Designed miniproteins, single chains, continued (4). Designs and how they scored, part 69

Each design is a single chain, and the fold is of that chain. pLDDT is the mean over its residues in the fold that is shown.

## One batch from the design tools (miniprotein)

Design m14379
Fold by ESMFold2-Fast:
Structure m14379 (fold): chain A 118 residues (1-118)
Amino acid sequence: MKAKEEEIERQLEAVAAGEDDELAQRAIEEAKKSKELAERLGRALLEAAEREGPEALGGALAALAYLGAEEAAKRVIERIREITGDEELAERLKEVLEDESLSGEEKARKMRELVAER
């Protein structure tokens, strides 16, 4: 597969973990240029996170929110609801995602905190 796609996948993992702000910003810039790439990575992250459970889904959600991949992020929220059965958590995550006053970084941080609490 293309090495550039593997590099972006690693950047998304770094964003989810909160390890490297510069890699996170670079991933956002790349995703803004290619919505198709962001959507493909979003699907791959959703599939991988489903196997590991709610904490992995929270990390994937934060990474997608940071990249601005709102459609993929909404799908992750739906999966968190299905796995946890927590409708209140899903509603709060959706409110954060749809809050236009929050930056991608603020959305990612709040979403990680919400998933970690429950």
Scores: mean pLDDT 67

Design m14380
Fold by ESMFold2-Fast:
Structure m14380 (fold): chain A 55 residues (1-55)
Amino acid sequence: SLSDEQFRAALRLALEYLAGRLSLAEVRARLTDLGIPEAEVDRIVASLEAAARKA
């Protein structure tokens, strides 16, 4: 599970990606820099890619 700080930061990064301000690669790098485990980063990135594809 993510900490509250990691969750809020991940949500902000997700919203910036969906707004077209960040690439998936930039989101992955930022999530990794926040100390989020690789498995969680992979899950978040896959979810964002799927969401963008459906939009």
Scores: mean pLDDT 82

Design m14381
Fold by ESMFold2-Fast:
Structure m14381 (fold): chain A 112 residues (1-112)
Amino acid sequence: SEELQRKAEELSKQAMEALRQKDYKKAAELFVQVGDLYRKLERYNEAALAYYLAARQYEKLKDYDKAIAALEKARDAYTKAFLKQNQPELAEEYKKIVDAEIAKLKAKKAAQ
């Protein structure tokens, strides 16, 4: 759907502008929306990157619950991307990397 692709591109530009303005909350929310749009387009690499960028902004805000949720979406998108490319070993490797980051955020949340 060309319409969903245009919407994803527009929201990506808005997210980048929010980052330049240091509006980390707006940037994170926009990156989640970008990830959701790319996921609907089955563009899982772009979806994973957007969710990962959202997680980084939520971590800066110390919103560990939303950061963890975004990383879980990024993990699922990376898994689908690599499986679609017939690369199950890379899917497993990226799952381990993201799961380690999720564990680190859970530890930070517990220390609050």
Scores: mean pLDDT 90

Design m14382
Fold by ESMFold2-Fast:
Structure m14382 (fold): chain A 83 residues (1-83)
Amino acid sequence: GVKEAQELLDEARELLRKLGEYDPGLILDVATAIGIARENGVEEASEDAIKAAVDAFRKATGSLTHRLSVAGSAATTTVMKAI
């Protein structure tokens, strides 16, 4: 629901703040990636995975959610195949 979306956005902002990133698109993509990871039973993506996803996003216009799913959560590999 709306409350869950707000919590995910806040978590994404905190994680990206630690990486020095505040792009609104990145915040949305990271929040979505965290949500997908939780749906697949992964409590949190690692900071290393998020950093790798941010680096990949800056080099390509691909979705950070898609990149983070590959780099940080093996549980979301099927998401890559479904998209």
Scores: mean pLDDT 54

Design m14383
Fold by ESMFold2-Fast:
Structure m14383 (fold): chain A 136 residues (1-136)
Amino acid sequence: MSKEEKLREVLGVAAFHLDQLLRLAEIESEDPEAVRAFRRRVMEVLHEGTEKLIQLIKENKSKEEIIAVVRETRDEVLALIDAAPLSPETKAFLKDYVEKAFDLIIEWIENDEIPSVEEARKQFTEIAKEARKKAA
């Protein structure tokens, strides 16, 4: 597996858990259509961020440039959550997952230690479980 393929799979695991949390938010919402539109926009932002990140790695860009794109993507997702038609409690656990997941990705990049897909799955699963414990 190439470094780019491994990173795509690792980021895919993080995005999968966020999609599952957003689907729970849709089910619990009084406006499921608005939450579905919000979920689609979040997934679009994550996909765009992933493609930018992979391109920077292929071009051998600095860690600083790579981390800047990760932080930009995180901030865009957090802003979308703030604007979403969701309860304060739902926003809180979505933000908790997003902040912890992105902090973990930044740490891996800073330390040159991108984990195995299996280890990444374990770590993102634990972060998602903790976030879900706060769901209504």
Scores: mean pLDDT 83

Design m14384
Fold by ESMFold2-Fast:
Structure m14384 (fold): chain A 98 residues (1-98)
Amino acid sequence: MMKEIEKLNEEALEKLEEALKAAVEKLGEEKVLALMREHGARLLAALESARSDMERAELLGEAWRELARELGLSEEELKKVEEAVELVREIVELLEKM
């Protein structure tokens, strides 16, 4: 179980890193960091009101999709973000079964 969660987590991080690298190449590091800070602050406020781990996963997914659109990522990079969000959802489901 732990090895499966670690693999899913690594795959999710790799997909997000690829999307962030594309954003940095397009907008520059400072702009990407500024947008991440703005979205991060709003996300933290939303997560404090969440009542379940699944609701938190959904809020994280929505925040990443919104950030990716604001970063002007391509449809291919947006698809990587969606795949990473789905992997996070699978991790939450596995943890809830423990």
Scores: mean pLDDT 73

Design m14385
Fold by ESMFold2-Fast:
Structure m14385 (fold): chain A 81 residues (1-81)
Amino acid sequence: MEQLKAFKEGYEEYKKYGEKAFSKEELEEFKKRSKGINLEEELKRLKEIEEKLKKGEKIGMSLEELRKLGKMVGYLEDLLK
């Protein structure tokens, strides 16, 4: 429950504030990382994490890391539009 909530809170924060949901450092890291990866595959992997959390599976990540992943889903969805 807590892990899914953190992920959803990250996603909703991005939906509300866009790029302003990230710190300057986080945004620069994500922009740099996005140039070296397949964005569609990364989005699919992050959504698979969300589906596991919805099914009640525990993921070996901190709540802060899961919040960051939720923000990344919103960011990647906007890049792929």
Scores: mean pLDDT 80

Design m14386
Fold by ESMFold2-Fast:
Structure m14386 (fold): chain A 62 residues (1-62)
Amino acid sequence: SEKEVVRLEVIKNLHEIAIETEEMILPSLSPEQQAAAERVIAEMRRYIEEIEARIAELRAAL
């Protein structure tokens, strides 16, 4: 449904903001903390891809 698509787009945008915030602080972290943060960013990017795939499925069904 369109309402579900809007909800998913909001969740995606929030995760994109979280990634941007994490990337901004990355240069001020230790190498160990940077590695940990990069793993979290990778997980968030994977989740965004899953959301995008779901949005595409819902839009294709319209």
Scores: mean pLDDT 86

Design m14387
Fold by ESMFold2-Fast:
Order: structure tokens, then C-alpha cells, then sequence
Structure m14387 (fold): chain A 66 residues (1-66)
């Protein structure tokens, strides 16, 4: 089947090292919309790019960790 990532949203675009940021990913597979809860915990400072991928398209979000 065909999959496409459509949305990737984090509840915050900034975090401290070791802090967990929550978010939501949305994908469409064979015409069916799927929503997933996401968690990201950075172990290092810097700018981190998170990408949600599908066969027909992807989306990315960025979190800055200090």
C-alpha cells in the first residue's frame, strides 16, 4: 500500500538536555489517516531534526536543545 506522512507537530520547539518533548505525527496509509503520539528526548545540546517518512512523502520538525 501507499503511505504518506502529512503532519508532524511537537508541543515545544525547545528543550533542555534530558527533557522529553511530546508531539503528534499524522500519516495516511491507503487512504486511512493514522495519528500517533510521539516522544523525543535529546541526550545532547544542539538542533535536532525529526523526520516522519512515508513512501509518497515525508515531513520534518526541528527541536532546539540547550
Amino acid sequence: GTSRATDLTFDSTSASVGETVTGTGVSEQDGVRQTSDLEFTATSAGTHTITLRGSEGSVSGTITVT
Scores: mean pLDDT 81

Design m14388
Fold by ESMFold2-Fast:
Structure m14388 (fold): chain A 100 residues (1-100)
Amino acid sequence: LSKEEKLRAVEEVARALEEAAREMVELRREGASETELETRMVGAVMRALAILTEHEIFDPELQKLVIEGAERVREAALRGDEEAAREAVRRLREELLRLV
């Protein structure tokens, strides 16, 4: 894979998780349950992993970072903490960029 293709995959993953983070924080502020946020987080992880697969990136370390990053986003969203959720996505993007 070219460096440009890997960078595109990372940006697509980051965007998917940023959108999911925003949606989850908003839903939590509207009274969504932990189960509803968990369902949204699982969907976001599956989408992010699908993006990596579409770009032929089969790195277990990248997959692990996506899962761990999504868990941090979910924890921030459960608190309704938009800034912490945004920072969790930013941290994940930086970690992914170090591996590509």
Scores: mean pLDDT 84

Design m14389
Fold by ESMFold2-Fast:
Structure m14389 (fold): chain A 92 residues (1-92)
Amino acid sequence: SAFEEIKEKLEEAKKAIEEGDWKSAVEKLEEAIKLIEEHEEELSAEELVELHELLLELKKLAEEKKAPKEVKEAILRLETTIGVGLLKRAVS
């Protein structure tokens, strides 16, 4: 499932942020963004809501860990990607 693979990448990103592994965090966030972009039409509104909840956890964790700009920018790109998907479901 594309959803399960995306969720796994976000959990890996969370672990990397917790460990201060900023390079791995950016890599996993970018992999998750790519999967969402490639599989957006396959994701349900409920699945996008769950991904948005994980995003909010990542955003909070990055602030708490004082993550560098590169990590925060990757999280912002993820937020935008999920937001676009949710907006498309709202108008469909």
Scores: mean pLDDT 85

Design m14390
Fold by ESMFold2-Fast:
Structure m14390 (fold): chain A 79 residues (1-79)
Amino acid sequence: DEAALAAAAVEALREQVENFDEEAAREAREKYLAMFKEGKGEPVEIARLRARGLVLLIKENEGEDAERARAKLEELLAA
């Protein structure tokens, strides 16, 4: 359910906004990439990991990369 994926992403973002943990965000990004490569993972878990990783990209980068990450974040939240 896309609504469940969006809710999971929003919850993960709220956690990052209230208590940002850079190491947790890096681990989430790494785990997301591993799951994508292996073709494994529950959709809700993948959505949470992706959302946490996007927050890190937005904070670490500027310009086009940050803009792409923000657009992808909005896409996840709208789903």
Scores: mean pLDDT 64

Design m14391
Fold by ESMFold2-Fast:
Structure m14391 (fold): chain A 140 residues (1-140)
Amino acid sequence: MSKVEKAKEKFLDLLEELLLKMRTASIEQQRIGVDAIRKVLDLLTEAARKVAEKMPELRDEIEQTIAEARAHLDRIEALVDAGKKPSKEELEALGTAISRLVDLLVRAAYKHPELEDFVVKTLEEAIKILEEALKQIDSL
């Protein structure tokens, strides 16, 4: 298994764990989750746009996927701000959109091996954000 595939698997496992915990979490724990996912999405957005500069054929799919992920996150954040818990369906939709964005980054690394280290570093930074969020949630 390549470095990028290992980073992808670890990232998606941590994202799934965070989204699962958010289903039953307190509002304070939900805010930690939302803040972490927003930071992750900002990192993935920056990385995906850099990839789109080198692979303009992916630009439209990247921008659409970013818009979908942001729309799901904004709806979840609005619910949390209102003191309400997000639905399973909305959390799963957010996870699917973020997973699709990661798949686009991994696809770029396969087509352009020189991007592999950049994609791995981006995923490792995102993994660190998710690990810190899970620790904060578990400490409450």
Scores: mean pLDDT 89

Design m14392
Fold by ESMFold2-Fast:
Structure m14392 (fold): chain A 86 residues (1-86)
Amino acid sequence: SLKEKAKKELVDLAETIADSLKSANPEFQKAADLLKKAGELYVENPEEAERLYQEAIDLVKTPEQQEALKKAYDFLKKRYEEILKE
C-alpha cells in the first residue's frame, strides 16, 4: 500500500536527515532526535508529528538552526505527498 511505502520511506529519510544534522552540529542532537520522531510518526499521527517538530524548533535558539529544521520537516512532508501521487 502507498501508506506502508510512505511510512517506511519517511522512517528511513528521517533517520538519514537526523544523522546528517547531528554530524553537522552536535548541539542539534536533541532537536534532530525530535525531528526523527516527527518524521517517523507523520503518516500514522500527523498531529503528534507537528507537536514534536514544534518542540524541536523551540529547543534551538538560532534562526539558522530553526531554518535547517524547517527545511528538513518540509522535505519529509513533500516526500509524503510525492509518494501518495505514485
Scores: mean pLDDT 82

Design m14393
Fold by ESMFold2-Fast:
Structure m14393 (fold): chain A 72 residues (1-72)
Amino acid sequence: DEELRELREKVAEEQIKKFREMGKRLGLSEEKIEEGVEAIRRAAEGLTVEQLREASDALRNVVSGAVERTVR
């Protein structure tokens, strides 16, 4: 489904942009920011249409977990 794939890419891109900005504000290294970006991309692959449309509780939880692991 091209529409679903396009929606996943759009939501992932929006979350990645937000995470990069937040990571810079928190003083995370570029390497740790990239680790979080990869986690967001992987999370987006498993999301349902409804989760993508509501955008982000699932992505937010994965991002939060990735940040915790990378700054550990």
Scores: mean pLDDT 67

Design m14394
Fold by ESMFold2-Fast:
Structure m14394 (fold): chain A 70 residues (1-70)
Amino acid sequence: SVLEEIEKLTKEALEAMEGKSAEEVEKIYKETMERLGKLVDENPMLTEEEVKAIHEAILKLEEKLEEARK
Protein backbone atom coordinates (compact mmCIF):
# COMPACT_ATOMS: atom_id res chain seq x y z
CA SER A 1 0.00 0.00 0.00
CA VAL A 2 1.02 3.65 -0.40
CA LEU A 3 0.82 4.11 3.38
CA GLU A 4 3.29 1.26 3.99
CA GLU A 5 5.62 2.65 1.29
CA ILE A 6 5.58 6.12 2.94
CA GLU A 7 6.29 4.64 6.38
CA LYS A 8 9.11 2.45 5.02
CA LEU A 9 10.76 5.33 3.13
CA THR A 10 10.54 7.56 6.22
CA LYS A 11 12.00 4.94 8.57
CA GLU A 12 14.86 4.04 6.19
CA ALA A 13 15.69 7.73 5.61
CA LEU A 14 15.73 8.56 9.34
CA GLU A 15 17.94 5.54 10.07
CA ALA A 16 20.29 6.49 7.20
CA MET A 17 20.55 10.06 8.57
CA GLU A 18 21.65 8.89 12.04
CA GLY A 19 25.19 10.09 12.84
CA LYS A 20 25.76 11.54 9.36
CA SER A 21 27.27 14.90 8.38
CA ALA A 22 25.02 17.81 7.37
CA GLU A 23 25.95 17.26 3.70
CA GLU A 24 25.02 13.55 3.86
CA VAL A 25 21.74 14.28 5.71
CA GLU A 26 20.84 16.90 3.05
CA LYS A 27 21.51 14.36 0.27
CA ILE A 28 19.30 11.74 1.96
CA TYR A 29 16.62 14.40 2.56
CA LYS A 30 16.59 15.44 -1.13
CA GLU A 31 16.50 11.83 -2.38
CA THR A 32 13.69 10.91 0.05
CA MET A 33 11.66 14.03 -0.83
CA GLU A 34 12.00 13.14 -4.54
CA ARG A 35 10.75 9.60 -3.85
CA LEU A 36 7.80 10.90 -1.78
CA GLY A 37 7.01 13.36 -4.59
CA LYS A 38 6.87 10.49 -7.09
CA LEU A 39 4.41 8.63 -4.83
CA VAL A 40 2.16 11.73 -4.76
CA ASP A 41 2.41 12.17 -8.56
CA GLU A 42 1.59 8.49 -9.17
CA ASN A 43 -1.31 8.55 -6.66
CA PRO A 44 -3.35 11.77 -7.23
CA MET A 45 -6.29 10.46 -5.10
CA LEU A 46 -4.57 9.91 -1.76
CA THR A 47 -6.60 9.03 1.34
CA GLU A 48 -6.64 11.32 4.40
CA GLU A 49 -4.42 8.82 6.26
CA GLU A 50 -1.88 8.76 3.40
CA VAL A 51 -1.80 12.59 3.22
CA LYS A 52 -1.24 12.71 7.01
CA ALA A 53 1.56 10.12 6.74
CA ILE A 54 3.32 12.19 4.04
CA HIS A 55 2.97 15.36 6.16
CA GLU A 56 4.40 13.58 9.24
CA ALA A 57 7.24 12.12 7.13
CA ILE A 58 8.19 15.57 5.81
CA LEU A 59 8.16 17.05 9.33
CA LYS A 60 10.41 14.29 10.70
CA LEU A 61 12.84 14.63 7.78
CA GLU A 62 12.91 18.44 8.15
CA GLU A 63 13.64 18.13 11.89
CA LYS A 64 16.64 15.88 11.17
CA LEU A 65 17.86 18.22 8.41
CA GLU A 66 17.61 21.28 10.69
CA GLU A 67 19.42 19.45 13.51
CA ALA A 68 22.25 18.43 11.14
CA ARG A 69 22.59 21.99 9.74
CA LYS A 70 22.80 23.51 13.22
Scores: mean pLDDT 82

Design m14395
Fold by ESMFold2-Fast:
Structure m14395 (fold): chain A 63 residues (1-63)
Amino acid sequence: SAEAEAKRKAAIEKLLSPLKQKIEYYEKTNPEMAEKMKEYLEFLEAVINDDREKVKEMLEKNG
């Protein structure tokens, strides 16, 4: 379980890394787009952490 959790966390960070880099890029070039991408990142992190209350709130706000 602990080994699986460590691998899951590392894989998630690797998958989210490109999105985080795009957010940094857009903060300098298109701050409005960066803000939307940050909301999407926050949503993905909530899903990954099984924060069901946060996921529902985000879905109601954006969907």
Scores: mean pLDDT 79

Design m14396
Fold by ESMFold2-Fast:
Structure m14396 (fold): chain A 99 residues (1-99)
Amino acid sequence: RAELIGEAAREGLLERGEEVKAAAREDPEEGAERIAEILRRYGEENPALRGALLAAAEALEELAREDPERAREMVEAIREGSVEEAAEYLGRVLREHLE
């Protein structure tokens, strides 16, 4: 289950990479919530992934509230890496958060 949510987040970031990187550059704490919004919108466009992408967005919002430092580290890694590296990193962080 956590693996499916992480994979959905990775796919969403790959498809919306430039939007996600723009969000990550603005502010680490706002970046996490904006990335969650991007994933939620992508889920609305892809019914097969909608549930997993909604769960990923909720997990990102929870991470930003419960562990702002971890959320900041994730947003900074997304900003600095390639789209592919950022997608893999996001998927891994969410998988670890959800266990």
Scores: mean pLDDT 76

Design m14397
Fold by ESMFold2-Fast:
Structure m14397 (fold): chain A 77 residues (1-77)
Amino acid sequence: SAAVIAASNATVAAIQALNDQGLIDLATKNQINALVASATLLAIGIANTTDPAAKAALAADLAALLDTLAALLADAL
């Protein structure tokens, strides 16, 4: 959806700003951007999936990925 793409773009811009300010290094920025890209694809997959079991599995994968992203951001900052 357009909202998911807009949120992804805003997040990537925020992460770039953290790298530009020296708060995170390039390797950390690249790792976070990869996780944001994966989360965006999962969110689009959930929105486009009509099967409840498949939707639940994708939502679980997204939750696990967001936990990983939160831990990485907490460690980097």
Scores: mean pLDDT 80

Design m14398
Fold by ESMFold2-Fast:
Structure m14398 (fold): chain A 76 residues (1-76)
Amino acid sequence: DKIKQLLSEGYLYKGKALNLDNEANELLDQGRQNPADRESLQAQADQLNKQSDDYYDKSRKLFDEAERLKREKLRS
């Protein structure tokens, strides 16, 4: 079932995005406690947040495609 596959992949990418957000937040917290490392840790967190945004975008597109296919099946 293509719809189930798309939903499964969508949730997988959403999970990856959430994990990256959590890692970025941990780096930002570490930077607040260690000001000497703040700029480096901020740059690393920004990179993880960008990757997280990319995974959220992939997840949304997969959910949108699954919804499109559901609507097509219901109209048939």
Scores: mean pLDDT 86

Design m14399
Fold by ESMFold2-Fast:
Structure m14399 (fold): chain A 73 residues (1-73)
Amino acid sequence: SIEKAREELLELAKKGELTAVKALEILVEAGASEEEAFEMFLEALELLNDPNLTKEGREKLARSVARAVAELL
């Protein structure tokens, strides 16, 4: 479910274990739309607390993953 996917992404982000590959797998399995994938992954990246990841970098990464989800579904 979308709700379960969101919770899983946020939990991984809190643990510092969130990666683009893990996010893609979770979002594809949940059947997320491009818009849902973008919003959920962007939210999780904000919680990741990566000092090397800028706001622009987070948006670009979230957009890339969301597009990949849309292409696979």
Scores: mean pLDDT 84

Design m14400
Fold by ESMFold2-Fast:
Structure m14400 (fold): chain A 57 residues (1-57)
Amino acid sequence: SPEEAFLRAREAVQRGEITVDELAERAGLSPETVRAILDGTRPLTPEQVEALARAVE
């Protein structure tokens, strides 16, 4: 699910398994957008959730 994929992506970044820049490149988003989303300072759009889900397979 998109929510599960988002949580996996956040955990991977928190554990240092993937960088924000790498995740952003795979998702087709800006690094600033990904960082703001993971920091909880910006709400997710459905399109951003789907992009992150695809980025983490």
Scores: mean pLDDT 77

Design m14401
Fold by ESMFold2-Fast:
Structure m14401 (fold): chain A 66 residues (1-66)
Amino acid sequence: MSSEELAKSVVTAVRAGLLASGVPQAQVDATTAALEKALKELLEKNPNATDEEISQVVAEVLAQAR
């Protein structure tokens, strides 16, 4: 899987998880938009970003969404 494909899969999984947890759609949309931006920025600076680096970015975005 390419880093772009992995990032898309992660965003999709996070969106599904937030919706399943009862997070309002507006907040889900804002959180996934922030996550897409953060992952795009990571991949622009490091096209070979590891799963650990991607997971760290996801954790940081989700922590800010609390």
Scores: mean pLDDT 77

Design m14402
Fold by ESMFold2-Fast:
Structure m14402 (fold): chain A 86 residues (1-86)
Amino acid sequence: VEELIKSGDPEKALEAALKKLREEVGDFTPEVFDSPEAREKALEIFKELLKGLEKADPRKQLTAVAAFSIALAAAYLGEPLESLLP
C-alpha cells in the first residue's frame, strides 16, 4: 500500500490511499471520523497521497485530490459515496 502510494502513478496512488484510509480509519462512518485519532490518520494518508502525486500531471493530481476529498466528505456526512457523485 505505502509502496503503491509512492509509485508516481496517480490512479494507483489514489486507490492505495483510499484502501489505507479504509483499513486504518474504518468503513467511512461518522462515528469513526468523530475520533481525533481517525482524523489524524486520514490527514497523514492525505499527505502521503500528495507526495505520491508530486511528479504527476496537474490534471491527474487535481482529480485524485478531488476524489479523495469527496470520499472523506461522504464518510464525515455518513452518506454513501454514490450520493455525492453527480
Scores: mean pLDDT 64

Design m14403
Fold by ESMFold2-Fast:
Structure m14403 (fold): chain A 98 residues (1-98)
Amino acid sequence: MSEKELEEEITVALTLMRISVTRLMIERGAPAAEVEEAARAVTRAAREAAEVATSEEDLRALAEGLEELVRAMERAGLGESPAVRELRRVAEEIRRRV
């Protein structure tokens, strides 16, 4: 594995972890403002991960994770949030690459 391949793997893994943590925050009833802040951090991380991701598998995992987070936020009543709109946009951009 090259340093570049390791950086890609770590960046994707950390982004998927951020998605999982944000979904857990929703499940535990975290305040809307905290969930939206976490979602904005996920959006930034996902853009960086998509920039370095070269494998179809990694891009698909990112798209699926973001789509799951969007659905969780919509179920929590945050569907009209700017944070959800941005997550949906990034998920659609990544999905188009696979």
Scores: mean pLDDT 87

Design m14404
Fold by ESMFold2-Fast:
Structure m14404 (fold): chain A 99 residues (1-99)
Amino acid sequence: SARDELAALLAEFGLPTDDATIQRVIAIYKELLAAGVRREEISLDTIAEVLAADPDASVEEIAAANRARYAEDLKRDVTSYIGALLRRIGDALILEWAG
């Protein structure tokens, strides 16, 4: 169930898996959406990570962490694509020179 998946995630970060903690994470997720954070920018992993580091973290701090992580994920994906393209160009040049 979704609850069991969330409890497993909380356990991975060393957080309590009680009803109060689960309800708090759900409440934070809803507050992030209400504050205008887009669904694709929100990661439950990021919420759990922030709460594991600071149990008193504000919704604003959690929103900032989610946006920062989303931006880094986008940068990584673009950088990975460029890296693969450069390797392919290098391989093609070596092949042409070796012929």
Scores: mean pLDDT 78

Design m14405
Fold by ESMFold2-Fast:
Structure m14405 (fold): chain A 55 residues (1-55)
Amino acid sequence: GPLPRLSPEQEANVALAQPFLKRANERLKTAKNQDEIDAISREVAAEYQAARAAL
């Protein structure tokens, strides 16, 4: 299908986010309840934001 047109900033953010999304998906497989899902989501989001700030 047609690729969605992203801004250069959005493309860079998607590329940077890909390894964190993979990590999030792997960690979410071990989650058994909503509290664990929320904890994993917050941790991965914090790691992603820290990586983005370090660029």
Scores: mean pLDDT 73

Design m14406
Fold by ESMFold2-Fast:
Structure m14406 (fold): chain A 75 residues (1-75)
Amino acid sequence: MEALGREMLKNAYSERDRLLELTSSPDPEIRLVATKALSMAGLLPKEVAEKLLSDPNPEVQTIARTTLGRYKALE
């Protein structure tokens, strides 16, 4: 049971890192899904959000602006 708990915790961190890599995907649908998931979880870094402001997908741009607005409010 203890080993299973440790694996579940590792999986949470692994999914975050994989989602961050997917924000650089050539497929706009994959970038949108990854960006949305990270934003909803509060795990999208400010520097990645700034990069996504230049994304050709308007929904990705909107999520990036919303995320940066949250960072600005915390500063």
Scores: mean pLDDT 73

Design m14407
Fold by ESMFold2-Fast:
Structure m14407 (fold): chain A 58 residues (1-58)
Amino acid sequence: PLIKNRLTGSEEDAKRVAIELAKAGHDAEVESLKTGKVFKASSKSPEEAEKIEESDAK
């Protein structure tokens, strides 16, 4: 299952948490509450987190 989380920290903090969850074997989407930007990381590629433009989903 996909883990979705939200942080009050910076985009850098959100990216790091997404990568850490991916390294732990989870697919993760982590949102920065400060900027509203979402970072997605996959257990298949835990070294990377991709920034998602959430406004494009509207």
Scores: mean pLDDT 70

Design m14408
Fold by ESMFold2-Fast:
Structure m14408 (fold): chain A 83 residues (1-83)
Amino acid sequence: SEAEAHRALADQYAANQDFLTAGQHYVQSADVFIRNGDYQTALDEYEKALDQYEKAQDYSSAFLIDGAINDLRKILNLPPYKR
């Protein structure tokens, strides 16, 4: 699937320490799950993207993804995201 392809690419880029590209592919995977209504799996993929953007020191992308995580947590009736 499109989501699985993006996840596989993200895992490969993360293994190569290309954290920025890994984060981008986890976001693309999450977006596919959102389009399919699978908000829980999308949340998991955004959490992976957040970790990669933090490692890349791309704090602007990390901030946007943190917002997306909190919005999904509200949709799923979960407490605010805490790490």
Scores: mean pLDDT 85

Design m14409
Fold by ESMFold2-Fast:
Structure m14409 (fold): chain A 114 residues (1-114)
Amino acid sequence: GLTARDILLEVLKEKFGITEEQFEEILKKVREKYEENPDMSNKEKMDAFLEALQSVRKDITFEDVKELMGEALRRAAELAGLSEEEIEFMEEAGRLRAEGVPDSEIAERYEARR
């Protein structure tokens, strides 16, 4: 099946016209930041991702990253065969992660929906 990497590339190609070569450069920059600080928070991870995206497309905004993360998790959930309610939850979870909300808080917010 499609990997998380494949899904993210597809969204970036469709929304921003990012090429495969530009995507590899974005991933390299993000990986270098993760290697420098393996205990990064969601906020720090999203800040690093936005900075890497802006190095290729300087006009990409934080709002664009929120929509991108929501769309990527939505597509991943659809490919996994999740329910409509779970797909909606995953899209919202992607947006919250982009806002720097910790995974523990996202889980607590939505655990009651299971």
Scores: mean pLDDT 81

Design m14410
Fold by ESMFold2-Fast:
Structure m14410 (fold): chain A 95 residues (1-95)
Amino acid sequence: SIDEDLENINELIEEYIKEKDPKKQAILYTTISIQLSGIWFDAKIQGNIEVQKLADQLTDLVHKLFKMIENKAPQSEIDKIKEQINKIIQKIKEL
């Protein structure tokens, strides 16, 4: 289900942040991207335009988070993006 995929994405993001091996981190990035694409595609097939739009927003925030981590952004800015990601995940789960 979309709810299970969303929970899995949260766990994978935390794993990505803690990962010190660049190759394993790249695999996590790819896995998260595939899961996000799956949510978007499932929403499209179901005709759920609202979930599709939120999935696009979630994908953009996740890419922004990863770029901030790569660029060694302050923890306060990383935490703010993580909060925004969690808010979008909760919105999708409520639909």
Scores: mean pLDDT 85

Design m14411
Fold by ESMFold2-Fast:
Structure m14411 (fold): chain A 94 residues (1-94)
Amino acid sequence: SVAEAEAAFRAAIDALIQVLSETFKIPPSSFDGVRQMLLRAARDPAMHPALHEMLAEDKAVAERELENPEPIVAAIEAVVAAADALRQAMEAAA
């Protein structure tokens, strides 16, 4: 269902924020803007290609710049998968 896909997407974002907070030593609340942006972008079909491009770029930057990129890469991939599932659920419900 859309509600289940949305809950999974929110959980994936929370997991990404937790990993970012731990990696960069910044409080999770500092990522409230990122959380809100991701939630808005995933609900707008016109924004999905840009969301995928942005997350792919962030993943590539993490792989290049970080000594241990695996937790951030895995969290980004989970957000992408959850965003795709939410889009599919929304399309099926329309």
Scores: mean pLDDT 82

Design m14412
Fold by ESMFold2-Fast:
Structure m14412 (fold): chain A 95 residues (1-95)
Amino acid sequence: SREELLEAMEEAIAELRKAAAEETDPTLKKYLENLIRAIEEIKRRLEAGEISEREAAVRLQALFGMGILAFVVLEAPQRYIDLLVALSERFDALL
């Protein structure tokens, strides 16, 4: 499950990087890049043994919840909201 959690974080980072690379709106691109950096920091802390799998999961859920809210407020394309919901559900399934 730790190995599966780390792999899921790597996949989430890759999917968000694709979205950020294709995004032309500078505000949305910045928010996508902020999400990537936040997941990378959670992954780094988990790999270093600084946080547990449970703590990483709680941090990821909070991050995705806040990301969804931010994208709703920014009137972002539905595809980004759908992406964050799918990522949230994927991480929930690993716990």
Scores: mean pLDDT 87

